# Designs tried in a protein design run: designed miniproteins, single chains, continued (5). Part 78

Each design is a single chain, and the fold is of that chain. pLDDT is the mean over its residues in the fold that is shown.

## One batch from the design tools (miniprotein)

Design m18704
Fold by ESMFold2-Fast:
Structure m18704 (fold): chain A 67 residues (1-67)
Amino acid sequence: MSEEEGTRLGMAAAVAAGEGDGAAARRYAQKLVEAGLMTPEQAERVAEAGERGDAVAAGRAVREGLA
C-alpha cells in the first residue's frame, strides 16, 4: 500500500469517527496496520476516539500514527 493510500485511509477513519461510526473508523485503522503504516496500539486509539465520536482525537491519532 502506498503512502498516498495510507493518507486516504487515515482521512476516512477520521471522518467516520466524526460521524460516530466507530466500526468504520476501526476498519480503516486496521487496514493501516495491515499496510505497516500504523501500529496496533495506534489503531486502537483511532478506534476508541471513533467510538466516542471524538473527531479531533481521532484525527490527532491518525496524524501521529502516520508521522
Scores: mean pLDDT 77

Design m18705
Fold by ESMFold2-Fast:
Structure m18705 (fold): chain A 91 residues (1-91)
Amino acid sequence: SAEEEAEFVRRISEEKLAEAERLLEEAREALREGDIEKAKEKLLEIEIMLGMVRIMRGVAKILGDEEAARVAEEAARRLERIIEELKELLK
């Protein structure tokens, strides 16, 4: 059903954002320990999660569910910010 599909979009978007926030903290810890390679691996994982959330945003638009689309868009924007923060730390 459209309601179940919209709930799936919201759940996946929120789950991927929460996972990315955890990966950002793991990347910060790796950087504190001087493990640049591990931090770069965490960045790649977060970038993959952004890709998944962008797909969810597309699904929400096809469903015409404005709330699910807003949740996915918010998650995508927050993920983009996390990626930029981590890229800045890697300079």
Scores: mean pLDDT 88

Design m18706
Fold by ESMFold2-Fast:
Structure m18706 (fold): chain A 80 residues (1-80)
Amino acid sequence: SFTEQLLSQAEQLKAEVLKRLPSMSMEEAKKALDELTLKMEELLEEVKKHASSDEVKQFEKHLHALSDELGAEFNAINAK
């Protein structure tokens, strides 16, 4: 479905950021996370326009989980 395709894109964007995080400066990491957040917000707006309310809720839940995972990884790198 359209929502599944956008969800796959969000997962790929997260994976690309996570792969690069260990080699990034704190400034580069913050910029990458900010850019990812904007892209995820754009994907959510597209889902809201074209998907059912249930699909929107599932997508939002997944984006929150992705955001939490990225934040945890960023904090873990800075705690070392």
Scores: mean pLDDT 77

Design m18707
Fold by ESMFold2-Fast:
Structure m18707 (fold): chain A 63 residues (1-63)
Amino acid sequence: SDAARDGAAARDAGAAGDTAAASVGGWHKMQNGGVEGGRKAVEGGQAGDAEAAAEGWLSAYRE
């Protein structure tokens, strides 16, 4: 269904944000307490914020 496809896109954005945070090394420990927070952001339609965060982390890591 189309609704399921839209949900998959939102979840993918959240996963990218979590992965990028882990790449910083150490921040993933804070993520252990904020895993629910990240998922709530995706549920609330914060996919854009998650992608922006992931892009920021990736850019910093790339340098």
Scores: mean pLDDT 49

Design m18708
Fold by ESMFold2-Fast:
Structure m18708 (fold): chain A 101 residues (1-101)
Amino acid sequence: MKEVIEELRKKIKELKKKAKEHTKPTTYTAMMLRAIGVGLDARRLAERAGLPEERIERVGLAAEYIELAVLLGEKSKEELLKELEPKLEPEELEIIREALE
């Protein structure tokens, strides 16, 4: 749903602000590159699976959010996946798990 995409964008924005305020510039850049990379990998996997553009976006944002939150020590990968389980299809969760390896 479009609402999930907007929620994920808001959460990512808040985490990016927290990272910028609480880490050194080099650490911040490394975290951003890592999170963006995981998001891109998830989008690539979703595109290959034949998902429509809206679901590709949702999967990519979810993977970026999870990676960034884990890097910042906010929550565990398992807690974040459980949080997203009712908001995403099982196939989308499987793609996100693969991208997070």
Scores: mean pLDDT 84

Design m18709
Fold by ESMFold2-Fast:
Structure m18709 (fold): chain A 73 residues (1-73)
Amino acid sequence: REELLSLTPLEQRVLAYLYAKNPEWVSEEEIAKELGVSRSTVRRALDSLVEKGYVEKKDGKYRLTEKGLEIAK
């Protein structure tokens, strides 16, 4: 999909992980551990994905939006 191809490799990996966990709310720590990257690296990718409308943040945790589910498929 065009939207998925416009994302960085890390953003694509974050979307894939959150897709596998949907509809669970996932912490930055869980994502960082799973992807083998620092929390600060994950936070930057998550901030970008929230700005793009693919991920939503609630109570310090993250989940795919409906739009995010469509492109992560």
Scores: mean pLDDT 81

Design m18710
Fold by ESMFold2-Fast:
Structure m18710 (fold): chain A 70 residues (1-70)
Amino acid sequence: HHMEEEIRKIVDKFVETNGLDKEAIDELVEKGVPYSIAVALLSRGYTVEEIIKIYEGYKNPEKFDEELKK
């Protein structure tokens, strides 16, 4: 619930002020990472490799949430 709102705010702010890296997003989506996750984590400065590893946390929402809080 709150994580979804925080991700939305980060995405909106990054797109409006800094511009989103669409090339990195495209690569992540091709590798199986959901668009919203790719955008949120790229906005936080995570690398493509880190985001792919975090995607495995999709099976375990608790672990995924812990990684995003860092």
Scores: mean pLDDT 64

Design m18711
Fold by ESMFold2-Fast:
Structure m18711 (fold): chain A 73 residues (1-73)
Amino acid sequence: MKDNLLQAAEEVLNSMEDTIKRLNLNEEEKELLKEYLEQVARLLEEAAEKGIPLEELNDRLAELFDKFIQKLE
């Protein structure tokens, strides 16, 4: 489980640049997406290292997603 969370964080960071390149995003949208993906990756890494409960991890991921969506509108 912990190794899978660390791998997921690495995959999020590695896919960030490719995602930005594939989407025709403006500079502001690129910054918002990059911040969001970096926050998700950091949270997954923290969960793996500190053993954050899955319910707490899901709640924090949902909060990050809601904040990201609000910034896009």
Scores: mean pLDDT 73

Design m18712
Fold by ESMFold2-Fast:
Structure m18712 (fold): chain A 68 residues (1-68)
Amino acid sequence: SEEEIKKQIAEARKAYEAGNFEEAERIANALEKELIAAGQKIPKELLDLLIELGIKKIEEAVKKVIGE
């Protein structure tokens, strides 16, 4: 349901705010896969979270590579 989707997005965001980026990514990616499999549009709030998580992951990866 739309309400359950919003709840899962809020749960992922809460994990993100707590600094648990891996858990936030796990929840967000799982929800994204479910919505795609169901032929449903990805809500903007979920897209925004996925982008933020992606940037954070790329930032850490680039820091690791460039900074050694």
Scores: mean pLDDT 82

Design m18713
Fold by ESMFold2-Fast:
Structure m18713 (fold): chain A 62 residues (1-62)
Amino acid sequence: ESEKVSKLVGLLLRAIAGESEAALVAGARSLGDDDVVEEVLRTWRRNSETARRMREWDERVA
């Protein structure tokens, strides 16, 4: 649980640092549950990025 979360956090930090999506997917698959880990990474990246974009958008517009 926490071990898997720590590894996912590490992958997310590397994604923010500019790592390729392919490298992140390979790392995620090494966890042993390809579908779940891939979906979590994808959702986390998307959600975090979307939230940030919404903040920037709101700042500029209003």
Scores: mean pLDDT 62

Design m18714
Fold by ESMFold2-Fast:
Structure m18714 (fold): chain A 70 residues (1-70)
Amino acid sequence: SRVDQWYDQFRRSSPVDRARMIVDIQQQGAQSQDNDDDYNRFMQQVWQMFQRDPDWRRRVNQAMIDMIIQ
């Protein structure tokens, strides 16, 4: 599924690229009901990964903040 493809790409990406993927997929979910279910499934997998590796969660969170602040 596209969710599995997103997660495979996500786990291979740098913290900055991971942050970008979260933002991009979230924006797609916000614009379309068809994307919302896939976004939720993707985020469940991301959340489970972050629970196992808090350092990656912190680094991705920092990258997301940096993207928003500009």
Scores: mean pLDDT 74

Design m18715
Fold by ESMFold2-Fast:
Parts: C-alpha cells; sequence; structure tokens
Structure m18715 (fold): chain A 86 residues (1-86)
C-alpha cells in the first residue's frame, strides 16, 4: 500500500493548491481547501464535525457543495499529516 510521509503530503498539497490558485475558475476551491486546513489546526473539534457531516451526506447520497467538499478534504489532509507525524 502506498503511504505518503507527512513531508510528502505537505509537498503534494502545496503543489496542487498552487495549480488551483493559478486559475480563477479553481481559486475558490483552493481557498476552501486552505480554510479546511486552517480549521483543523485552529479548532480540531469543529473540523472533525465538518468531516463527520461530509461523510454522513456522502453516505446518504446527497448532493454536496464542491466548496464544502474542498474544505472537508483540506481538514482531512491536515489530520492525515498529523497522524503521519505521530
Amino acid sequence: AERASAEELREITERELAELRARPETRPLAEAFEEGIELARRDPERAERLLAEFREAFRRGEEIDPLLAAKAMGAAVEFRIREAEA
């Protein structure tokens, strides 16, 4: 199984975010993703609730706002990086 180190995850994340920020059409997705990372760092409990709500909506087959999905993914990546460092 392919497992990225915390450093590799940060490098991949920064590269992908730079590409998303480079285009006006995808910039809001990059901003939402970065908000998710910041939320996970500042308020892990709120970030976990956001992820739980996202997983619940996905499990129920509900239509999910792409910005909400991006924010949830940002939080998830930050938690994965923290786990890789532990």
Scores: mean pLDDT 78

Design m18716
Fold by ESMFold2-Fast:
Structure m18716 (fold): chain A 70 residues (1-70)
Amino acid sequence: MIDIAKEAFKVSAEITLREADEQLSPEGREEVKRLIDEALKKVDQAKSYEEVSKIATEFGKKVNEIREKE
């Protein structure tokens, strides 16, 4: 169900933010926070599981790019 997918993403985003606070530079943390805010807004507006999955995939790629730079 889409509601479960949205909840799962929100939990994943909270974990990602906590890990960023522990592992990344201040600049990296701010970039991750920005990506989380954008992704959460998109997820709240999502109308299907496919949209949530696409948002989660794009978010994960961008977070990995930040991690690879640090």
Scores: mean pLDDT 81

Design m18717
Fold by ESMFold2-Fast:
Structure m18717 (fold): chain A 62 residues (1-62)
Amino acid sequence: GLSPEEVEGFRRELRATVSTLSPEDALRLLDAMIQTFRSRGDEDSVAVVEEVREELLAELRR
């Protein structure tokens, strides 16, 4: 599993990346990453990507 420091670093990197994309492109990227990490059995990485995806969806509801 990922350490707390690795989780925070990955989350920060994802937030930075999605902020440079359109909402549609960001969602496509996050969905593709979730599928890829699930196929590898990397549930810790899936959880981080899902958190960022939920944050993005919450912002779009405004």
Scores: mean pLDDT 84

Design m18718
Fold by ESMFold2-Fast:
Structure m18718 (fold): chain A 55 residues (1-55)
Amino acid sequence: VPAAVRELAAELGLSPELLIGLVLSVDPEADLTDRAALRAALVRWDARRGRHDPR
């Protein structure tokens, strides 16, 4: 597991495996070693979830 994933998962209180699943569900080409890419994918994921409307 990349260090960026482990560090961000710990920061958010998630397991690294869950974080990888969330990121790849919104961007399957995401660079898991890039913290900015991980954060961008999570923002996209959170926007989809926070709306509670699964258009």
Scores: mean pLDDT 73

Design m18719
Fold by ESMFold2-Fast:
Structure m18719 (fold): chain A 61 residues (1-61)
Amino acid sequence: SRDDVVQQLQQLAQQQQDLNDERDAQEAAGTLSPEQTAQMGAQIQQLGDQIVSLARQYDAM
């Protein structure tokens, strides 16, 4: 349903924000390795792509 799509969008947006906050906190603490930086960046981008895809689905409803 449309409400399910809205809930999923909110959940994905929250996950993206939480991951950005975690990355920023680890960067500030100097605990991010280059490998972790690349992995977290890829995860953030993947979440962004999912949000865009789901937002397009919502617009089509």
Scores: mean pLDDT 83

Design m18720
Fold by ESMFold2-Fast:
Structure m18720 (fold): chain A 90 residues (1-90)
Amino acid sequence: MARERLREIAEEAERLREEGLELLKTVAKEAIPLAVAAILTAIGTEFEARHRLETETDEAALEEAARLLEGNLEGARRLLEEAKRAAKAA
């Protein structure tokens, strides 16, 4: 089910991108770099997940891509959480 995992990763990355963009409307200046980093990481993860779904036919390669992109997605979540915490501290 690697293709289903990649679709779920793309959907979560899209949600993180949207959440990060909403946060930018209210975040303090000091938190902007973290919010931008989260948005860019989410965009890259979404793009790569969709690209692999369209171009890769080998199941093992899709599983490796899903593992890598799950790590990227977790990185985006952490950056977004840091941005939210920085926004609260400001």
Scores: mean pLDDT 83

Design m18721
Fold by ESMFold2-Fast:
Structure m18721 (fold): chain A 100 residues (1-100)
Amino acid sequence: SSLELVREHEERLQELRELALKDPEKARELASTLPVSTLLSEIESLIGKLRRPELHSEEELKENYLIAKLLADTLIEERPEVREQVEKMLEEAEKIYKEV
């Protein structure tokens, strides 16, 4: 069912976030199994969190940036069709993060 698929994607994204901090290479492998649309939505969500630094700790902002970068780097390497879009998103994330 669509509801079960959404829950599975949410669980995989949570696992990916934890894995990104412990083993970035395995996190990239997991990211490669997720739909491009899911990864793009997650990057946008993480950038959204970076835009509201008052709602997050310094450590949480660093983790959000590192995860966004990992997902962006994965898409840039593996998905030429979204490369330019993702590069712009990563540039935006870096600019926001440097101001925190």
Scores: mean pLDDT 82

Design m18722
Fold by ESMFold2-Fast:
Structure m18722 (fold): chain A 56 residues (1-56)
Amino acid sequence: METDLYKTFLDKLKKANNTDIKEEVLAPITRRLPKDSDSVKKAEEEYDKAVEEFKK
């Protein structure tokens, strides 16, 4: 199942045409929450899934 975060990250990857944007894309989340929070970990997992889909 795809989350809203996954769809947003995939869209950003397609627009940037670059997979080296993880820090920029996650910045709105990491600025608000500690890096070891469940929300940050989930966002990193969704970003990694979006990168794999983008590479196909």
Scores: mean pLDDT 73

Design m18723
Fold by ESMFold2-Fast:
Structure m18723 (fold): chain A 74 residues (1-74)
Amino acid sequence: SMTPQQQALLDAINAAFAAGDGVISNEELKAVLAAQFPDMSDELIDAVVDTLDVNRDGTISLAEYREVISPPQV
């Protein structure tokens, strides 16, 4: 089960994708994370963004984000 903080993160990212027609930049995602989690360090924000940017093209699509949050195939 997701924690309330994980759910808040997912909700914030989903709202950003809705505003950007399913695409957001790495810089926009960093801004969203910094606004939602002001106690989060820049290093942690960079790690989250790097994890979600599956194709490493400097933008994050809703499809890429959904692939990352899928349960592990074990």
Scores: mean pLDDT 69

Design m18724
Fold by ESMFold2-Fast:
Structure m18724 (fold): chain A 80 residues (1-80)
Amino acid sequence: SEEEKKAEAVGEVLAQADGEEAGREAGERILKTLRSEDEEAKKKALEYATGTVEALEAGDMAAALQHAGEAVKVAKEAGM
């Protein structure tokens, strides 16, 4: 699904920065947020996860890491 693809992209970026386990946990947090009932957290996580995918497609690792980090921050603040 599109949600799984975006969550996987966030996880992949953070795995490269902080290791495979951190990336896996990040991807799971994002997927939970995208499937949650928290409309504000879902909207923000979707925007940052989409930004992560677009940055990866452009080869901009710095932008991908920034977007992925913001997505995880949104998920954590939402209790995911």
Scores: mean pLDDT 86

Design m18725
Fold by ESMFold2-Fast:
Structure m18725 (fold): chain A 68 residues (1-68)
Amino acid sequence: AAALEAAKAAIETVIRQAIEDGFSKEDVLELARRAVRAVAVHYGFTPEQRDELLEAAEKAVEEAFKEA
């Protein structure tokens, strides 16, 4: 099942849109964390899967702002 990959793609879209809208790194990180919680509930992820998704999202935000 590609559910975790689909969730990561959805979170990356949220991160990208927030950056394009001019949000700060702190605000993008908060939005990404909120999106992770919403997506984890939607897909019925376990706490372990949610934590993996959260870690991936936080890393994606950090990497996106390093490239700026």
Scores: mean pLDDT 80

Design m18726
Fold by ESMFold2-Fast:
Structure m18726 (fold): chain A 81 residues (1-81)
Amino acid sequence: KEELRQLADKYLERGFVRVAAALYEILGEDLPDRKIVPQPPPTPEEFRKAVEEARKAGAPLSDEEVEQWLKAIERLRKRRE
């Protein structure tokens, strides 16, 4: 339980809001009402690593959910270019 909270806080700080929200939901807690500094979209590599760590800690993230998030990151990166 504490490990999931630490991961959720870490991902929220990195701007992985959706992954953090899923972890807080598993904990039965609401997304923290704290100042979120706008950050550039994560790289696909950074996101994949975050998902692997979350799954290892017991977060039931589906492959479909991960794929949808990767597509969102790709769209954000294309818009920047």
Scores: mean pLDDT 66

Design m18727
Fold by ESMFold2-Fast:
Structure m18727 (fold): chain A 68 residues (1-68)
Amino acid sequence: MSVRERVDRALAEADAAVRAHGLTPEQVVKISRLAAEVRDLVDSGAPQEEVDAAIEKLRTALAEAIAA
């Protein structure tokens, strides 16, 4: 899977979870900031390792928000 496909999937998963799980405004803000970080890294042409680290950080925050 390409880096862009991984990014698109991670952002779609975050958006779907925000809609499905009724996250708090604070959780939505945190997830939105992490999603913006992923987008900024892709737009700047950052190395795959940095993009993957940002995706993992987003997924971790998403899992924590759903578990809360």
Scores: mean pLDDT 78

Design m18728
Fold by ESMFold2-Fast:
Structure m18728 (fold): chain A 83 residues (1-83)
Amino acid sequence: DEKKKLIEKINNRIQEFKDWIEENRPILGDEETQELLKKVDDIKRKSLLLIENNVPGLEKLIEEFDQLVEETERKVEERKKLL
């Protein structure tokens, strides 16, 4: 149950961020949007593999995801101010 809840939480956070990236495609551009989506999918894949196999390292992947979210949100806000 806890493991399933953790997987659901991660999937929901990832999907929410991917949706937000797509909504901001006009600001980010096609190339950058595609690269961001690839990075997000990579983090998701790695996180799910660690959880499924009971391997340590999830905390580091969550940290990397949070940093990616923060950096991307900052970039979008800065670009919006120029429009």
Scores: mean pLDDT 85

Design m18729
Fold by ESMFold2-Fast:
Structure m18729 (fold): chain A 62 residues (1-62)
Amino acid sequence: PSAEEAAKAAREASELGYNGGSKEEARRMALQAGGSELHAELAADPETASLGGAGALVEGTR
């Protein structure tokens, strides 16, 4: 998938986790968007979700 589609899916996964949706579902959505397991874990973390999504934060972690 394109980078923009992956970023959008990661944001949606983050919002799903933040809104009380299943953290496992948010994690799976992040993986499906082309992220790694680290992306998926960050998407499921409500603190990371509130920072604007897993993709942006993972790039900072190297």
Scores: mean pLDDT 55

Design m18730
Fold by ESMFold2-Fast:
Structure m18730 (fold): chain A 60 residues (1-60)
Amino acid sequence: SKIDEINSELEKELADIQAERRTRLAAAKTGDEGGDVSLEAFIRIAEALGKYFEKLKEAK
């Protein structure tokens, strides 16, 4: 269904965000750098959720 497709897209996007976060955290040299990486990942998750809810609304 369209809903299953939308759910799969969200799961993949969240997995990609977490994978990128792990890579960038491993490269971070300071707590401030780690904090920035985590904040950026959190913002991207929030944006992904907003997009997800809009797609669900369109799919009904």
Scores: mean pLDDT 83

Design m18731
Fold by ESMFold2-Fast:
Structure m18731 (fold): chain A 73 residues (1-73)
Amino acid sequence: SMEEIRRRMLENGKRLAELLEQDPEFAQAVADRIMRRIEEIHKEAVENNWSLLEFWQRVNEVVDEALAEAEAA
């Protein structure tokens, strides 16, 4: 649902903010990696005619994965 997507986006935003407080340079590198993956997802979404809901679900998954990996480092 859109409400769930919004909740996940807010949670991920807080996680990125925490990372930025701990190590700004590392946080920038993580953000750059996330942006590159979002660009790939955008291209895939266009090619496969995804809905906005499907697009944002995939974006949230990728952001969650990247942040979990960063938090484990």
Scores: mean pLDDT 84

Design m18732
Fold by ESMFold2-Fast:
Structure m18732 (fold): chain A 82 residues (1-82)
Amino acid sequence: SELDRILQQLEALTQQIYQLIQQLPPAEAQAYLAKLQALVGRVQTILADLQAGRISEDQAIAQLQALLRELEALKAEIEAKL
């Protein structure tokens, strides 16, 4: 499904960002890890809302696509520092 595809992309991107964070100095690594954890928490909230029937699948997909863009921006920001 479209939902499964976007979730797989989010998981792959999260793992890539996590690996990039490990290459940063400790203070910067901790700050970026906090940002990554906040974005992952938002993904979990969207999935919980979908499971509870509080949002539609189309709404979940739209919100997850927005988070995918935020994760791509975060990845680019970290890569610019390496």
Scores: mean pLDDT 90

Design m18733
Fold by ESMFold2-Fast:
Structure m18733 (fold): chain A 85 residues (1-85)
Amino acid sequence: SFFDDIADDMNIRLDQLLAQAQQIRRTRGDTDTSDQVEQLVNDSRSLIDQSVQYSRQNQYDQSYQLLQQSIRKGNQAQELLAQSE
């Protein structure tokens, strides 16, 4: 479904963000940034899973709101990584 396709794309993106967080932890010793990114990614995954479940119940408004929240958390993770020294 449309929501399943978006969930798959988001999970690929989140895997990439986690890989970047792990690299920063290893190369720079920055555990604070990597921990924050990991938390945001985990929260985003949870929201994506909930969004898919609501869409299967025909609760599209709730599904859309959860999807928007998951995207925002993914964007926050990406911004933290981009600003990391």
Scores: mean pLDDT 84

Design m18734
Fold by ESMFold2-Fast:
Structure m18734 (fold): chain A 142 residues (1-142)
Amino acid sequence: MDDIKSKYEEYKKQADAFLEAAKKSSPGFAKALLKGAERLKSAADAYKSILDAIELANKEDKKLADEIIKAYQYGQTDAAKGKEKLAEAKKLAEKLSPENKKKVLDALDKFEAVLNDEANAKQEAQSRKLARLARALAAARA
């Protein structure tokens, strides 16, 4: 819970920083920063939705709340394990009342998208590090 709340506040703070930087930037760079802020705000909204879903689930099905928390925890180190726990959470959510089912499933779908984006960002960062290393090695031998 506290880690998920910290992620929400971290994304919100980053989005605000991008908005402030956009005010001080050239029009072209400002457009890129505003697009970045929109993505960060969407991630913050997804984490807020999952916090609300965990609170609601904890009142009706503690096992569902635990599976959502596990999806977050495993998703930080193992994207496949995180997705497995999200699938288990979605199955449990199917047993909720129609209104609560819709709210929880919508939150889980948004959260899955954010976990996929985070996993892709980590993979891209690693690919960029490897590309920089390969370029440096080529330059050193030229």
Scores: mean pLDDT 79

Design m18735
Fold by ESMFold2-Fast:
Structure m18735 (fold): chain A 67 residues (1-67)
Amino acid sequence: MAERETSGVAEADGVHHVLSVREPLESEAGLRAWREFAERLGARRVLLFTTTVVDGETVTEGERFEA
């Protein structure tokens, strides 16, 4: 249950902005949150890192999100 966290980094005006979202990327709410983040910053791409904890073991996967 809901122990997944996705953190993203976007570059705008030469500055890196970070957001963390607990909604799954597979959900419309998760995808909307990342699109709104990219749109708000005028960023075309966001680098996403999803961290999942299972029985105390941490798994992190990275991907690129294009707005």
Scores: mean pLDDT 65

Design m18736
Fold by ESMFold2-Fast:
Structure m18736 (fold): chain A 92 residues (1-92)
Amino acid sequence: SLDEVAEKVEKALRKLFEEQGATVDPGLVLRAARQDPEAYAELRKKLKELTGLSDEEIDAGMDKLVERTRKEHPELVAEWEASEARIAAVRQ
């Protein structure tokens, strides 16, 4: 089921972030999902190796995790957008 797929993806993401010395923060999930295609492809490859899931299943799991993050932590999305706007304004 999609719930089981999302749980496997979340567990694998937590392991990868721990190995990189990073915390599995809802903001990191949003950033990971919206990285450039090359960085996302590398993340997806590692998730495939850890979970045995297909590309489509990983993408579906990531989408569900992003949707959950937006629902539970709308403030993180707003803070991220505000931060990007401030950087853009300074670099005009």
Scores: mean pLDDT 72

Design m18737
Fold by ESMFold2-Fast:
Structure m18737 (fold): chain A 55 residues (1-55)
Amino acid sequence: LSSIADIVKDWSDEELREAARGYLLSTNPGGFLSLSKEEQEQRVEELTEKIKQAM
């Protein structure tokens, strides 16, 4: 857990969003891709906020 935080602490908001999208796509690609584009963007935004709060 801490090693991921150490990697992303220097990332921009844009890079954090791409990391969040990649994580969602890698953990449940079928579930994520079945969502509308709007829902996919909401999921990415929510996870990005969670990452920023955890840092």
Scores: mean pLDDT 73

Design m18738
Fold by ESMFold2-Fast:
Structure m18738 (fold): chain A 75 residues (1-75)
Amino acid sequence: SAKPLSKEEKAKELANIILKTAEDLGIKVELLGIYEKDGKVVIKLSVENEKFAEAVEKGLSELGFEVEVKLIEKE
C-alpha cells in the first residue's frame, strides 16, 4: 500500500502482532477494542498472564499508546 498507516491502523497492526505472539506462547489474549481518547489511541486487551500484560503495557506506552488490560480469571 502506498499510503502511510494512521496511528489507529498502526495500533491494529501492533495488536495483531501481540495476539499472534500470545498464541505462539500459549497465552490467552483477547482484543476488546481500539479507540481514541484525549488525542491518544487506546488498546484494550484481556490477558491471562500478568507478566505478558506488563510487557505489552510497557512496550505500547513507550510508543505513545495507552493500554487498558483486564486479567482473565482461570477456574
Scores: mean pLDDT 77

Design m18739
Fold by ESMFold2-Fast:
Formats: structure tokens, sequence, C-alpha cells
Structure m18739 (fold): chain A 101 residues (1-101)
């Protein structure tokens, strides 16, 4: 497998795990995968010598970002706030709560 194929398989695994944990549908999961893979094509190629740990952390960050965006777009504000409280700092959580009220 190429490095790109490994990164793409890792991204799918991380998104699927996140989607299962927070109760996203199969359609929402596929959309998150598409968005995360798009971000990887734009960003990870700029860091060809990044460690496996650094790439995995970047992929996890993209997955959380796209899950938050999709939850908000689909008006699943309960899921968006749960994700924000788990993965964002208190200031960003407060901003999100204010924007959703």
Amino acid sequence: MSRREKDFELARRIVEELAKKYGFSEEETEEMIERVLGMLELTLEDYPNASEEAREQAIRSYAVTEALALAIENKRYDVALELAKQYLNDSDVAKLEKSLA
C-alpha cells in the first residue's frame, strides 16, 4: 500500500469510530469521510516527512472538525455540543453554545 492509501484507510477508520461513538448515520459518515479525505489531499502533501503520530493527530483533528460542521448543518446541536465539550477548549465551547442559542 502507498503512504496515501495508508493515510486514507486511517482516515476512514477514525471517522467510522467517531461516527459510531456519536451516533451519525451511514450517509453522514460517508459525507464526513469525503470531507476529511479532501482536507488530507490539500494539507498532508505539504508535510511529506511528518511522523505517523503527527499524521494521525492531523486526521483526528480533521475528523472532529468535519463531524462538528455536519452536526451543525443537520441541526444535531446536542451532538455538536457533546463533540465541542470533548475536543475543544472552554472558550470555543462557549462561543458555539452562544451561536446555537
Scores: mean pLDDT 78

Design m18740
Fold by ESMFold2-Fast:
Structure m18740 (fold): chain A 96 residues (1-96)
Amino acid sequence: KKVEELIKKIKEYLEKAAQASIDGNRELAKKYMEEAVKYAVEAARLDPSAIDKIAQIGKEIADKYPEAKSVIGETVKNAIGAAEDALRQREAEEAA
């Protein structure tokens, strides 16, 4: 399913953001964080359960990269917030 592909991309970009943060490349980390948020919004629009999966992946990556835990936590929070906003917009469209 397309949602599974998007979830895989979110995981990949969160891992890349964690590694870039550990390497001290803040600009690259920010770009990867922005990509993760973008894919989170797309995934949530297709499947609301993607929000829970994003939270689980974020925890897994934070555990794998404890030095980047704060960066991953902030990125996951932003991704979930953006995804929830996208779901509310979808629900409003469906109510019309």
Scores: mean pLDDT 81

